# Designed miniproteins, single chains: the designs that were tried, part 15

Each design is a single chain, and the fold is of that chain. pLDDT is the mean over its residues in the fold that is shown.

## One batch from the design tools (miniprotein)

Design m497
Fold by ESMFold2-Fast:
Structure m497 (fold): chain A 79 residues (1-79)
Amino acid sequence: SSLQQQLQQLQKQMDQLQDQIDRISAQTKQQVAALKKQGDTQGAKQVYRQASFEISTLTSQYMLLFMQSKIIQKEIEKS
């Protein structure tokens, strides 16, 4: 059904957002560790804050898609 197709598309978009969050998290961990090793505490904090903002934005997008997927799941159950 079109609802099942919409659910599959939302799941794919959610998976892509999760992959993006995971990549940013992993890259940030490496960058922060490198900066700390160099004694650049301020640089490490700046990188962490920037990544936290980006992850927060992507997480908000993920949660919106998650809520939409729950609505569609309920509609499928009624059909």
Scores: mean pLDDT 89

Design m498
Fold by ESMFold2-Fast:
Structure m498 (fold): chain A 88 residues (1-88)
Amino acid sequence: GLKGKTLYLTTNSTNPKAKDMVVGKSFEVNVNELNIEGGKTFADLADGDVLSLGVGDEKTFEVKIDEVKGDKVKLTVLKEVKERKKSA
């Protein structure tokens, strides 16, 4: 599982942007667009996993994995995570 890991969603025309990450909304994304800290994609997502997903600049969301179908992952937004990061 991805317990304690943050994934980062690749910014492109297909993937949701931070403004689209509304609580209760579900999205389907390609597993290759989900990057673990350290630059590796992870295919071993399990139904019911709850993880942090970084979307765009400085926005992090708690998401639930609803379903994994081959290279596609369906997730639901649970909440926005407001992390205090020191701006340089």
Scores: mean pLDDT 68

Design m499
Fold by ESMFold2-Fast:
Structure m499 (fold): chain A 81 residues (1-81)
Amino acid sequence: SEEFYELLKKALVEIYHVPEEKAEKIVETYKTKGEEAAKEEIIKYLTEEFGLSEEVAEALAEILLDEEKLKELLEIYEKSK
């Protein structure tokens, strides 16, 4: 849904400090190439830019790409401000 794409972009930008253009590219990859392609781009960013292990990056990507878990993550983030 469009709501899911906006939430995904928000989490990438606000929680993980992904540049807006790259977050938009990840969302576009999801729309055009599907979930697996978007997951690979998220994992690559988290491992290359944040130095996270592949295991942690995969777990976070799964949360970000699940609409229900993504909403829960954003709620936790907002309460932590």
Scores: mean pLDDT 84

Design m500
Fold by ESMFold2-Fast:
Structure m500 (fold): chain A 111 residues (1-111)
Amino acid sequence: SEEELKSLIKTALEDVIKLLEEALEALDAGDVKRARLLIEEAEGLLRLVLGVLKLVYPESPLVKRFEEVVEKVIELMRRALRALDAGDLKEARRHIKEAIELLKEYLKTLE
């Protein structure tokens, strides 16, 4: 159902936001390795959920919208990982915060 699909997307968004917020906390603590792991976990979760939803609901407009948001967020997470590899913690934090804001904005549209 549309409400069931919407609920699944909301749960995935909330879990990913939490992982990315924990990544920011890890960076504030100077734990770059933990921050990297949390970003990679968040990317993996988004890819897994999107893959399953595309398989089960291939023609859903909700899934198409979720895919558009996931693609933008994954690009931001990859930019954050590249910034971490370069030692640019300020740029990494900027991309993570932008990803969180995009996810929170999308989550509000599902309320």
Scores: mean pLDDT 90

Design m501
Fold by ESMFold2-Fast:
Structure m501 (fold): chain A 88 residues (1-88)
Amino acid sequence: MKEEIKKLAEELIDLLAEAARRSDFDGQVDLTLLMMQAVTVLSIKDPKKAAEEIAKVARRASELAQRYGFDDVAKKLEEIAKKAEELL
């Protein structure tokens, strides 16, 4: 469970970094803030709380990615959110 949560957090961080690279300045700021929030998940010791935070960040990031036209990234972020929700 801890290893699975860590992998989801790392995948989330990678997708947010990818989206930030493809966006304009405003998108870079918003996506970088979400990426920083995702990084803090790695410090959460409670696996349920970590999974809850991953799901929240991933869903918020998916909405933002859709707004910026990154449908491929948004879909992958939604899949991460669903996987995190399955761990609850």
Scores: mean pLDDT 80

Design m502
Fold by ESMFold2-Fast:
Structure m502 (fold): chain A 119 residues (1-119)
Amino acid sequence: MSPLAQAAEEAYARYGPELAELLRAAGVPEAEAERLARAAANAAVHLALIEDEELRKRALATLKVYLEERLRAAGVPEERAREAAERVVRMVDEAIPEVRALLERLLGKENLAALSKAI
């Protein structure tokens, strides 16, 4: 398994239950909530690789739009979908420093820096 895939699984283990519960509370069916929680944890890993703060902000904004669309497709009303997406994006953003530390432990500082510069 790739180190990024390992980081995504560990991020999902740490944040997945809270993300899935947030989505279920918004009215998302359990299976879809778990799938979106895993997608959000994977997004946190990729966002943690972005050193440029403006690129990271744009990527977070894109994640919010994606989540709002998926939540509405799952039958969540527009205003509740927007609120839930904002909460998920905030949780992902707040997780970035811990996910970055996890990536440093899995890849090593030099490999993480090289991978971040390749983006």
Scores: mean pLDDT 85

Design m503
Fold by ESMFold2-Fast:
Structure m503 (fold): chain A 82 residues (1-82)
Amino acid sequence: MELEKLAEERAREIAEEETEILMKTLKLPESLREPLFEGLLAGYKYFGKAVLEKVPVSAEEVAKKALELAEKVFKEELEKAK
């Protein structure tokens, strides 16, 4: 699973970098840092994995499911922050 491993490494790097940018640029409270990172990471990992595995669905459908997954993870972390 060489490509999947590479995709997950990139997803993690992208999620980490974008979380930092969003936190600073939008001046978000630190309580959103973990939700943002985990949501972004989950979405990117799902999208990359589905694309690499040649899932028999359109890229737009994969993107929508990745967004739904990211939203679920984000909301779950927000509920933990209370």
Scores: mean pLDDT 74

Design m504
Fold by ESMFold2-Fast:
Structure m504 (fold): chain A 62 residues (1-62)
Amino acid sequence: SAMEARRREVRTLVGAYERDNGITLSEAMRERLIEELARASDDPVAMLERLEALLAERDPAE
């Protein structure tokens, strides 16, 4: 389904962002982010922008 394809795309983006920024999300947090991003938009650019915003909220809490 389109939603399944979107979740796969978002999961790939989240994984790449984790590797690029040297962070590790718990499985629960990763799944939550995937659901939020897939729900928020079906546009890959908008999903990436939303992912960056959500992860920026985590960085100050290190």
Scores: mean pLDDT 69

Design m505
Fold by ESMFold2-Fast:
Structure m505 (fold): chain A 65 residues (1-65)
Amino acid sequence: SSASELARRYLAEGERAFAAGDYDTAATLFQKAGVAAASANDEALLERAKALGDEAIARGGQAAP
C-alpha cells in the first residue's frame, strides 16, 4: 500500500539522519514512519519504527560514540 511505502521512505530518511548524528530529525522521521505503518496495519513495521524512534531519542540525550 502507499502507506507502507511512505513508512519505509520515512524509515530510510530517519536512518540517514541518525547516521549523520541528527537525532532530533531522525526521531521525527521515525515517528512519521510509525504513523504511516499504523495506517497500513503493518505491526512489524510499526514495531521497528518505535524501536528506532526510542533509540534516536536516547542518543539525542547522550554523546555519540
Scores: mean pLDDT 83

Design m506
Fold by ESMFold2-Fast:
Structure m506 (fold): chain A 100 residues (1-100)
Amino acid sequence: SSERRRALDEHQRHLQKAMAYLGKALQVLIKNGLLSEDNYLRSEPDGSRSVQSKDPEAQKYMEEAAEHASRAGVTLEFGPVKPEDIPHVKAVADAGVAME
């Protein structure tokens, strides 16, 4: 049905926005050398969330990512990154931002 198609398109849009905002948060943390610090995001489909970041701009993007993830009906989780994993996280962040 057209209503079902609109709901699926809306869910897909929210998923893309969640990935784009998480990517923006990660880019801010990488730029400021904070990616290995205690940054934490957990968001559930029921709208419950916990967001904590060392950078206030990154925290705003993480809160937006959590909101869109909940609207897409998915769990979103992010925690501290080991320095050795930063290049891989950067590639994922850049890909997420490109989805917007």
Scores: mean pLDDT 83

Design m507
Fold by ESMFold2-Fast:
Structure m507 (fold): chain A 77 residues (1-77)
Amino acid sequence: SELEEEEKKMERLIEELEKKGIIEKKKALELYEKVKNGEPVDREEVLDLIAAIALIEGVVTEEQVEAARKRLAEQLA
């Protein structure tokens, strides 16, 4: 099923991110479940997930991710 395939792909991605210390698997899975169920998620949590994916794909560096997260936190304060 499409849902099973998406879940396996996401789980593998989360495992790679956790192995590199970029994101906590538990937090990432909880965020994924919220999005899947149509529940509201914190903007910061979504940004963390996007940043983690971008790091795995080599689109951005960890320093750029940290800078972006700090800027978002300042805007939300």
Scores: mean pLDDT 63

Design m508
Fold by ESMFold2-Fast:
Structure m508 (fold): chain A 118 residues (1-118)
Amino acid sequence: AAPRPVLSASKVLEFDVPLKKGEKVTVEVHARNLGDADVTVGVGSADPKLRIVSGRPYATVPAGGEATLTLELEAVEDVDKLRVRISATSTQPATVHVKVKVYKDGKLLAEGEATLTL
């Protein structure tokens, strides 16, 4: 049998969190998988001025389960807004709800939510 194609979805979330060069933020993603198949959720920068410094950019979210990803981003140049890409991949149709929290120096600065449908 031919392998099934991998299904993928992505969404960019924009936060009103300006950063100066050298400043860091922690992005925490809480993913809930409403489907009956495992989904791999990814988090990354949607801005070339933001680099990944540390953390776990990918996690497997089991069918009907939850996972948390934490990522530290650093501004390599001044940015007006924080832009984060959330991605999901699976071999089966799935719906994933994500809640994103942005922290700087331990303080919550912004929250966002997204739904990814595969």
Scores: mean pLDDT 85

Design m509
Fold by ESMFold2-Fast:
Structure m509 (fold): chain A 70 residues (1-70)
Amino acid sequence: SAAEEAYEEYKKFLDEVVEKVKDDKKALQEVKEIHDETMERLNENYDNEEEAIKVIEEARERLEEILKKS
């Protein structure tokens, strides 16, 4: 499904972000908080594919902003 594909791309991007910010304790904490919030929102919307995709897109944008500040 489109949501599964979006989640796989998100997971790959998350891993890249974690690797790039691993030595920045504050950035790493922010990344973990974003991921935890994202997983909670995805769990709440497990039957809503459209909302799941939006949640993933928002998480990706937030992670991208952390990279720009690191």
Scores: mean pLDDT 85

Design m510
Fold by ESMFold2-Fast:
Structure m510 (fold): chain A 64 residues (1-64)
Amino acid sequence: GDAAFEAAKAARIAGAKKTVEAFKAAGIPAELKIEETEDTLTITLKVGDDEYVLTYTREQLLEL
């Protein structure tokens, strides 16, 4: 159900935030952008001059 999808998104977001804090603690500039829709989660992680975009669908987060 939607509760499982919301929990999965929250877990991925928490992991991304932990990664950003780890980079900042190492003296590397890092920032996070989170975009949520009904069926997707997009996490944009900028680390120094590099940008990583991770898009998860409902199926990928729920392993359907």
Scores: mean pLDDT 81

Design m511
Fold by ESMFold2-Fast:
Structure m511 (fold): chain A 90 residues (1-90)
Amino acid sequence: SDEELVDELVEALKNTLKAYQAGDWKKAVESAAKAGVLLSKIGELPNAQELMDEVIERLGDDLPAILKTLQEVTKKYAEEIKKKAEELLK
């Protein structure tokens, strides 16, 4: 369901931040890859903007830290994230 996609994306994004702050690059890569797959799925939906607004609202004050973390993780671990995302896509 749409609600499950929003819940899973919020969890994946928060888990990426927590793992990266803890220095757990493997968990950060796994969570970032999951977030990327979920973002792609939401982006294909006709109500994508509404669902993304809900994600942003639920992230709240963590949003700036999460965005910075995603930029750093994707810059450092691009190939690892790509491989994990491909594994998650069937």
Scores: mean pLDDT 86

Design m512
Fold by ESMFold2-Fast:
Structure m512 (fold): chain A 91 residues (1-91)
Amino acid sequence: SRSEEAIAQAEKLKAELEKKYPEVKDLVTQYGDALGTALSLRVEAERFKELGNEELYQGAEDGARQAEQTANDLLKKFEEEVKKYIEEKKK
């Protein structure tokens, strides 16, 4: 299937990139941590919303938004490292 092929290609590129640039492994970990924080805060926001606590809901929403921005910034750094690797591989 297309998803299986995409996953296989992604895993292969990840393995090649991590082997050539081991620092990328740390970047992937930081991205996962930021994304996990955002998801946890979204869950907490929904809980506070159900409890009718608007102040805690807004705080959790703001925190989730900040963590999502951090994850997006880390993803952009990862995309630039992947582009650099692909361009170097063409030479």
Scores: mean pLDDT 76

Design m513
Fold by ESMFold2-Fast:
Structure m513 (fold): chain A 84 residues (1-84)
Amino acid sequence: MLSEEEIKKAVEEAFKKVDKNGDGTISFDEVPALVEELRKLGVDINEYLFKLLFKKFDKNGDGKVTLEELVEAAIAAARAAGLI
């Protein structure tokens, strides 16, 4: 089983690859690219579940989440999927 720390590190690496402009946020439209990078790192999270959690953590409705919010969403999705 994956550890919570392994998921966190995978999300941090995937985030850096997807956040090409370095603004420190990921938009909803970038979620498919983020999910693909996570799969390459051995973290296979369901895209639909991830999108639902993204909307839940996007509390201000601007269509963007921070790295910290994305780590929380990924860990929640991984637990729901039985990966952790």
Scores: mean pLDDT 76

Design m514
Fold by ESMFold2-Fast:
Structure m514 (fold): chain A 106 residues (1-106)
Amino acid sequence: SAEAEALLAKAEEEIEKAEKLLEEGNIEGAIEALEKAVKHLVKAALLGHKDPELLAKAEALRDKVKELADKIIEKTPDDKELQLRIEELLGILDISLAVAKIVASK
């Protein structure tokens, strides 16, 4: 759980970094930070699967990732390839959290 908590903290840092980069107009940098946040969240959920508080925190951060993804899509309405890339990232995150919950439930 210590490793999972550290990964949640890293995910939150990457989300904050992505928000700042997006405000600066650095779309590519924001996406890279979002990808790192998703990677950390996936690993945290899988490592912390028996900790319901940690899974709840991961779900809250997943919701922030989705809000940020929506903002990126709004700024890039003509970039279908980028939108598919974001959709795939969100899909991986949702599947990973669902798997963690199933493992937690036994």
Scores: mean pLDDT 83

Design m515
Fold by ESMFold2-Fast:
Formats: C-alpha cells, structure tokens, sequence
Structure m515 (fold): chain A 122 residues (1-122)
C-alpha cells in the first residue's frame, strides 16, 4: 500500500540522514515524510488525527532510541522532541482546523509519551 511504502521510506531516509548528517537533520527529514503520510491518510479517508497520534508515538520512539544511541544529552533530546511536536501540532492546526485547546492536549499527551520513553531508557 502507499501508506506502508511511505512509512518504510520515512524509516530508511531517517536512518540514512542520521548516519550522514546527525539527529537534527534526521528529525527534519522525518517531519517532511510525516506530513506526506498525513496527507496520504487524508486522501484515503482515514481518521487523520488518529493516524497522527499513532505516527507521533512511533516517531518519538525513533527519536528517543537514536538520540540516546548517538549520545545526545537528555536536555537537547527533550528540546528536539518539543520542536518536533510543535511542528506536528502546527500542521494539524493548519490542516484540520484543530483548536488551541485540542493542540495543547495533543502536545501534552505526546510530551508525556516522550518523557516515559526517555525514563525507560535511562
């Protein structure tokens, strides 16, 4: 399926970018693929918010795993995660008309998942 192919491409491009340009560049590359995946989900009539939630959890897992493997500090890793979450939230506001209250809840939920993943790996 196009969604599966796009997800596999995002995973490959993230790992390649990580090896050649480091974690910040890899996260930037992942965000571009993430938005393409959400657009594809919308085109297929899927629940975009549900897809965004699941993809965000997956992406946060990748960022935490590789950030720790690359020796990124906890503080820098959290900053990178917040930047990623803010970019996703801004896209959801623009694409879905998400309210500021919904955006704040999404941001808090995503950050909670990220903090749990960091604590589990420390």
Amino acid sequence: SELREALEEMDRDFEEKLKTEGIRAAVDEMVEHFFRLLDLAAEQGLNVLQVASQLTAWALGKIVQFGLEEGVSREELLALIREFIDRVVQYLIERLGMSQEQADRFRQGALSVAESLIDKNY
Scores: mean pLDDT 82

Design m516
Fold by ESMFold2-Fast:
Structure m516 (fold): chain A 100 residues (1-100)
Amino acid sequence: TKEFILKVFEELVKLREPDAPITKETIARVARDMFFEADVDNDGVISYEELRKLMEEISKKTGLEITDEQIDGIFKYMDKDGDGKISIQELADALNEVLS
């Protein structure tokens, strides 16, 4: 799951910022921007359904195969407190773990 999360965010950097280097900083920026885009009600969290839609859009735009099992794995990996929602802090913590 860790390696797959990294791959997803690397492909996102290439898609959104094609002239930018793939670094911890560019990955973190792109991930944060996408979190805020997915958080349509601006409550500081994203739901499983919002993550699923985001991953399906990424798969379509990048050509990267993202299965339902992988979406489940990503959500479980990021949802550290098990409340069924991903906060911006959980996203930041997951990226720090993936990028270390």
Scores: mean pLDDT 75

Design m517
Fold by ESMFold2-Fast:
Structure m517 (fold): chain A 80 residues (1-80)
Amino acid sequence: SPRQEQLKEELELRIKTIREAMEKYNVPEEVRKKYLEKIEALVERYKAALEAGDEKAAEAVLKELEKVEQEVQEIIDKLQ
């Protein structure tokens, strides 16, 4: 559906933004690995939700990704 395509594009853009921010601000490798593994688990749950046609479950994964974004930003802020 058009909404599923929008949610997928949002997820892909947000993951790219997190990855690029961690690289740009020199987040330590062990911390980057932790968050990349967490993001990978979220991507798999997101794919399952979209395959089930559960747009609400997909939106819930995006809310969990928002928490990851906040945690990564807090780490970056401490490194500055």
Scores: mean pLDDT 84

Design m518
Fold by ESMFold2-Fast:
Structure m518 (fold): chain A 89 residues (1-89)
Amino acid sequence: LSPSELALLLAEGFQHAADVLEKQGDLKSAEILRQGAERLRQAARDGASRDEVLRLVQRTFRELQEVASDEAFDTAVAAFDRTVTRLLA
């Protein structure tokens, strides 16, 4: 995967995680994940490096941990991982 392809794939992971948490009523966690997805889509357009893409992912999960319950965080990680795994298949 190119850095841009990786960024778009990871953005889809965050978008799906946001949709799951929004359906559960966790609007604050969903917003953090959507902002993370938008940063990754912008990084793809800007030709960001793989290291920059991975830092944006780490930033989004750190921001999520500050706001989300342990259950909501685990739900977001699972949804993100399922989406990323599916898109790599």
Scores: mean pLDDT 91

Design m519
Fold by ESMFold2-Fast:
Structure m519 (fold): chain A 74 residues (1-74)
Amino acid sequence: RIEELLERAIEAIENGDYKKALELLNEAFRVAVQTLDPETAAEVGRLISQAKRAIENGDYKLALELLERAREVV
């Protein structure tokens, strides 16, 4: 579930669909809070929030690196 949402967000960024990427990351955050243990949810949530800020700042390379790290945590 979460891994699929993160992968789809990465693909959206690679395709230049930044609005879709942000929507998928908001969904991934909700799923993480509902399904993961509190420590993992906090780490994944932090990485997603940082990735969203990177997208808003136009730093797509940083966003991809942060989302790859989030995938390794889940």
Scores: mean pLDDT 85

Design m520
Fold by ESMFold2-Fast:
Structure m520 (fold): chain A 59 residues (1-59)
Amino acid sequence: MTKEEAIKKLAEAIQKDPTFSRKGLEAINMINEDEEKGIQKALEVIRDTQARLEKERKE
């Protein structure tokens, strides 16, 4: 995943759950400081949020 892709997916996750915005911003800040670690953090945060939202809607 590229830096831009990570930021875009993170922004989409924040839009679906505004309470997630703090974790999303932390991940974006981490991307700016350490791109590789930040992308990994963003992926974990995106997956957690998406899994929760998908589970709520589909199950």
Scores: mean pLDDT 71

Design m521
Fold by ESMFold2-Fast:
Structure m521 (fold): chain A 55 residues (1-55)
Amino acid sequence: SRIDEILAEYDRRSAELWREYERAQAAGDQERVDEVVRRLGELSEETQRELDRAR
């Protein structure tokens, strides 16, 4: 279903961002950490809008 496709895409993209977050934290790169957190928030909002349209 379209909902399953949206959730699968969210899982892939969020997993990539969380790996980037862990690497940024390990490097002590606060600016990069902040950027990844912002992108995670944007992805969450985008995914919610897509789910709302699919209903």
Scores: mean pLDDT 86

Design m522
Fold by ESMFold2-Fast:
Structure m522 (fold): chain A 83 residues (1-83)
Amino acid sequence: GLEKGKAELEKLYKEAERLIEEARRKRSRELLEEAERKLKEGEKKFEELKKSLLPEEIEEYKKKFAELRERIEEARREIEERE
């Protein structure tokens, strides 16, 4: 149901955050690519849940995913700067 969908979405969000931080620490493109995959999966699940979410919840998830995308871009630049 919706609650299980929200729990899975939060899990994907947290996994992406952890992978971004680990990628920064280890300067690993592979971990960053995994973070991008988790973010993409989360965005797909969010679109599926959108019709069942309140407008305020939709805006909150949009903000969270936008912030993750920015963090991935920043981490990618940091990793690439040393190549």
Scores: mean pLDDT 82

Design m523
Fold by ESMFold2-Fast:
Structure m523 (fold): chain A 64 residues (1-64)
Amino acid sequence: MTGRSSSDTVPAVGATVTITLDDGTVHTAQVVAVSGNFFGAVSLEDGTGFLGAQTSSGIQVQSV
């Protein structure tokens, strides 16, 4: 499942971000890892993992 982050830039480790998936599901997730233009986050609701990437059109996320 793909989606978008509420953040316009790569967040810091430990930051909380809102992720809106393409199916309309909204997750509050905590960032657990950052590497360059990429970050990993985990949903605080259900433990779903997310991989985010900074692009020229904003941050894109994928559930893992």
Scores: mean pLDDT 79

Design m524
Fold by ESMFold2-Fast:
Structure m524 (fold): chain A 80 residues (1-80)
Amino acid sequence: SPLEELIAWVEHEIRVHAHDPELVALLQQALEALRAGDLPAFIATMEQILAYLRRHHPDDTGRIDTYELVIAYLRELAAS
């Protein structure tokens, strides 16, 4: 399911970024919102993560693009 895929992806991002405690805290907040079914809170936290990535990892353009696409998809879901 799309929800299970999003959960697995956020859990993977937490593991990949285990060396970055500030990013991990935001990812954990996103995961909690997602598991609670709080789509507005999940989108808001994803936007904070995107801003963090642009500020602290601006050279990771592939990851930034992925987060932008995920947020766009979630916003379309929220508008439906």
Scores: mean pLDDT 89

Design m525
Fold by ESMFold2-Fast:
Structure m525 (fold): chain A 57 residues (1-57)
Amino acid sequence: SGLDTTAAQLRKWGAEHPEIAPLVEQGVADARASDTPAAGLRELARGAGEAERVLAA
């Protein structure tokens, strides 16, 4: 699914940047707990945004 593909890409990003790994894993966990694919993708986007902010600091 699109959610699985996006989650895999985020996990790869977290593996390359250990400082964001906890944010990536939390985003994936929240997405998996979501009741719709749209809500899951929104949670992944939120986690990715937080990770980008950390890397930009």
Scores: mean pLDDT 80

Design m526
Fold by ESMFold2-Fast:
Structure m526 (fold): chain A 92 residues (1-92)
Amino acid sequence: MKERIFEIAKKYIETKNYEEAQKEFVEIAEEAGDNSEPNPDKKLFENGILTVIFEHWMSQLPKEEQEELFKKMMNASKEELLEIAREVAEKA
């Protein structure tokens, strides 16, 4: 399940196809028994995508590097976060 969510996030970072990515996330949520309505806000959706990408990346790092990455994310602009997420997605 977590790997499927990451693949959808990766595809969105590569394609920027908001409608397709949102539909795929809704399908996974429905399979999990979650009746949540689709996220109507593209900005809020992109924040969710960034969270998925960075949580996956952090899980692969040693504890010391996880703390540094978290600090870097807190200080980064949204544009910088999207660029980092794209690089992570390409290498994963």
Scores: mean pLDDT 69

Design m527
Fold by ESMFold2-Fast:
Structure m527 (fold): chain A 61 residues (1-61)
Amino acid sequence: GEKFTQAMAEAIRLSHEIRTLETERRTSLDRGDLVSADELGRRIDELRRRYREKLEEMEKL
């Protein structure tokens, strides 16, 4: 249904955002920028939580 398609599209978008931030975090770590790496890590954790919520929504639909 529409809700499933919407949740799937949002999950795919979140997975791409997570991957982009993981690349940025690695770059920050390589530069020794631990403050930026830590902030990116927190943002990745938030997006991973939202991604799991979307997967749970899809399971319940």
Scores: mean pLDDT 86

Design m528
Fold by ESMFold2-Fast:
Structure m528 (fold): chain A 107 residues (1-107)
Amino acid sequence: MVSEEEFIEAVKTLSEEEIKEIIKEVLEKNGIELDEDDIEVLVGLIRARAGLEPTEKLGEDAAAYAKSKSPLELLIEFFSVALPELSEEERKKLAEEIMRALVENKK
């Protein structure tokens, strides 16, 4: 689907606010409600994984952890905590859709 390289390059072209808007659009399209604080953490993890400066809500340890995972694994693990009501299959689909949306919105 989306390669790691395509994901990283796409994220580097997007601002924190643009990533947040893309995530919100994907969540709304899927009928998923995520707390604003969880969305901010997810934005921070995505940016840290792409080698960008983490957001205020993301600590050094969390940023290091994000860099140790593939983008897909990172998103799936995040949704296993933030959206425990979703099945493993639904979490994987959501992660893949977010990665695709970020790549499609690159500048």
Scores: mean pLDDT 79

Design m529
Fold by ESMFold2-Fast:
Structure m529 (fold): chain A 75 residues (1-75)
Amino acid sequence: SLEEALRQINEVLAELQARVEELIRNNAPQERIIQEVLDALERIKAILEEHAADDPFAQRLLSILDEEEELLKAL
């Protein structure tokens, strides 16, 4: 369900926030931070496809996430 997908996405985002904060504190290079965000986006896309593939809102979110992933890879 979309509800279950969003619950799991919130967990991924919380983990990403903690990880990015750790990397910033440790003066990690930008490339490592970008990679963590890209990894989180792939996890979020997989969650949406597994739990909400037939939901029109989830399909729109997947489209937006694909666009953001392309932009991040260009950095």
Scores: mean pLDDT 85

Design m530
Fold by ESMFold2-Fast:
Structure m530 (fold): chain A 75 residues (1-75)
Amino acid sequence: MEEAEKLKEEGERLYEEGRYREAAEKFKQAADIYAKEGNIKEALEAYGKAWEAALTAGDVELAREIAEKANKLYK
């Protein structure tokens, strides 16, 4: 929980700095931790932020990976 929140905060900071790909990676890491803990709402929120950051960075492959992870949680 503490680790996931720190990663989410790092992602927000990186996004504000225009470092979108690094932001996407931090949000994805936070979401993966939330998902492992069963915190599905928080995981989906973090995957959403990661997906937006990945698309903003032009990293279509990373965005696809994030979307697939999020879709598995919704099911």
Scores: mean pLDDT 84

Design m531
Fold by ESMFold2-Fast:
Structure m531 (fold): chain A 64 residues (1-64)
Amino acid sequence: SATQERLQRVRDAMLADPLAPWTLAELAEIAGMSVGTFSRRFTQAYGVSPRTFVAGLRANALAA
């Protein structure tokens, strides 16, 4: 679906630069969604909030 493609673009961006100072507004803009819509759709797709997902990627990058 178009929603899955948009969320995948955001995930790919975060994985490409896990230490970037990502904001919810920047991630929502990549998805082409409002912050509220993006947060809800991302959580439905990945089982965690965008903030939690970014925090996990950052922790893994810093632990390596």
Scores: mean pLDDT 83

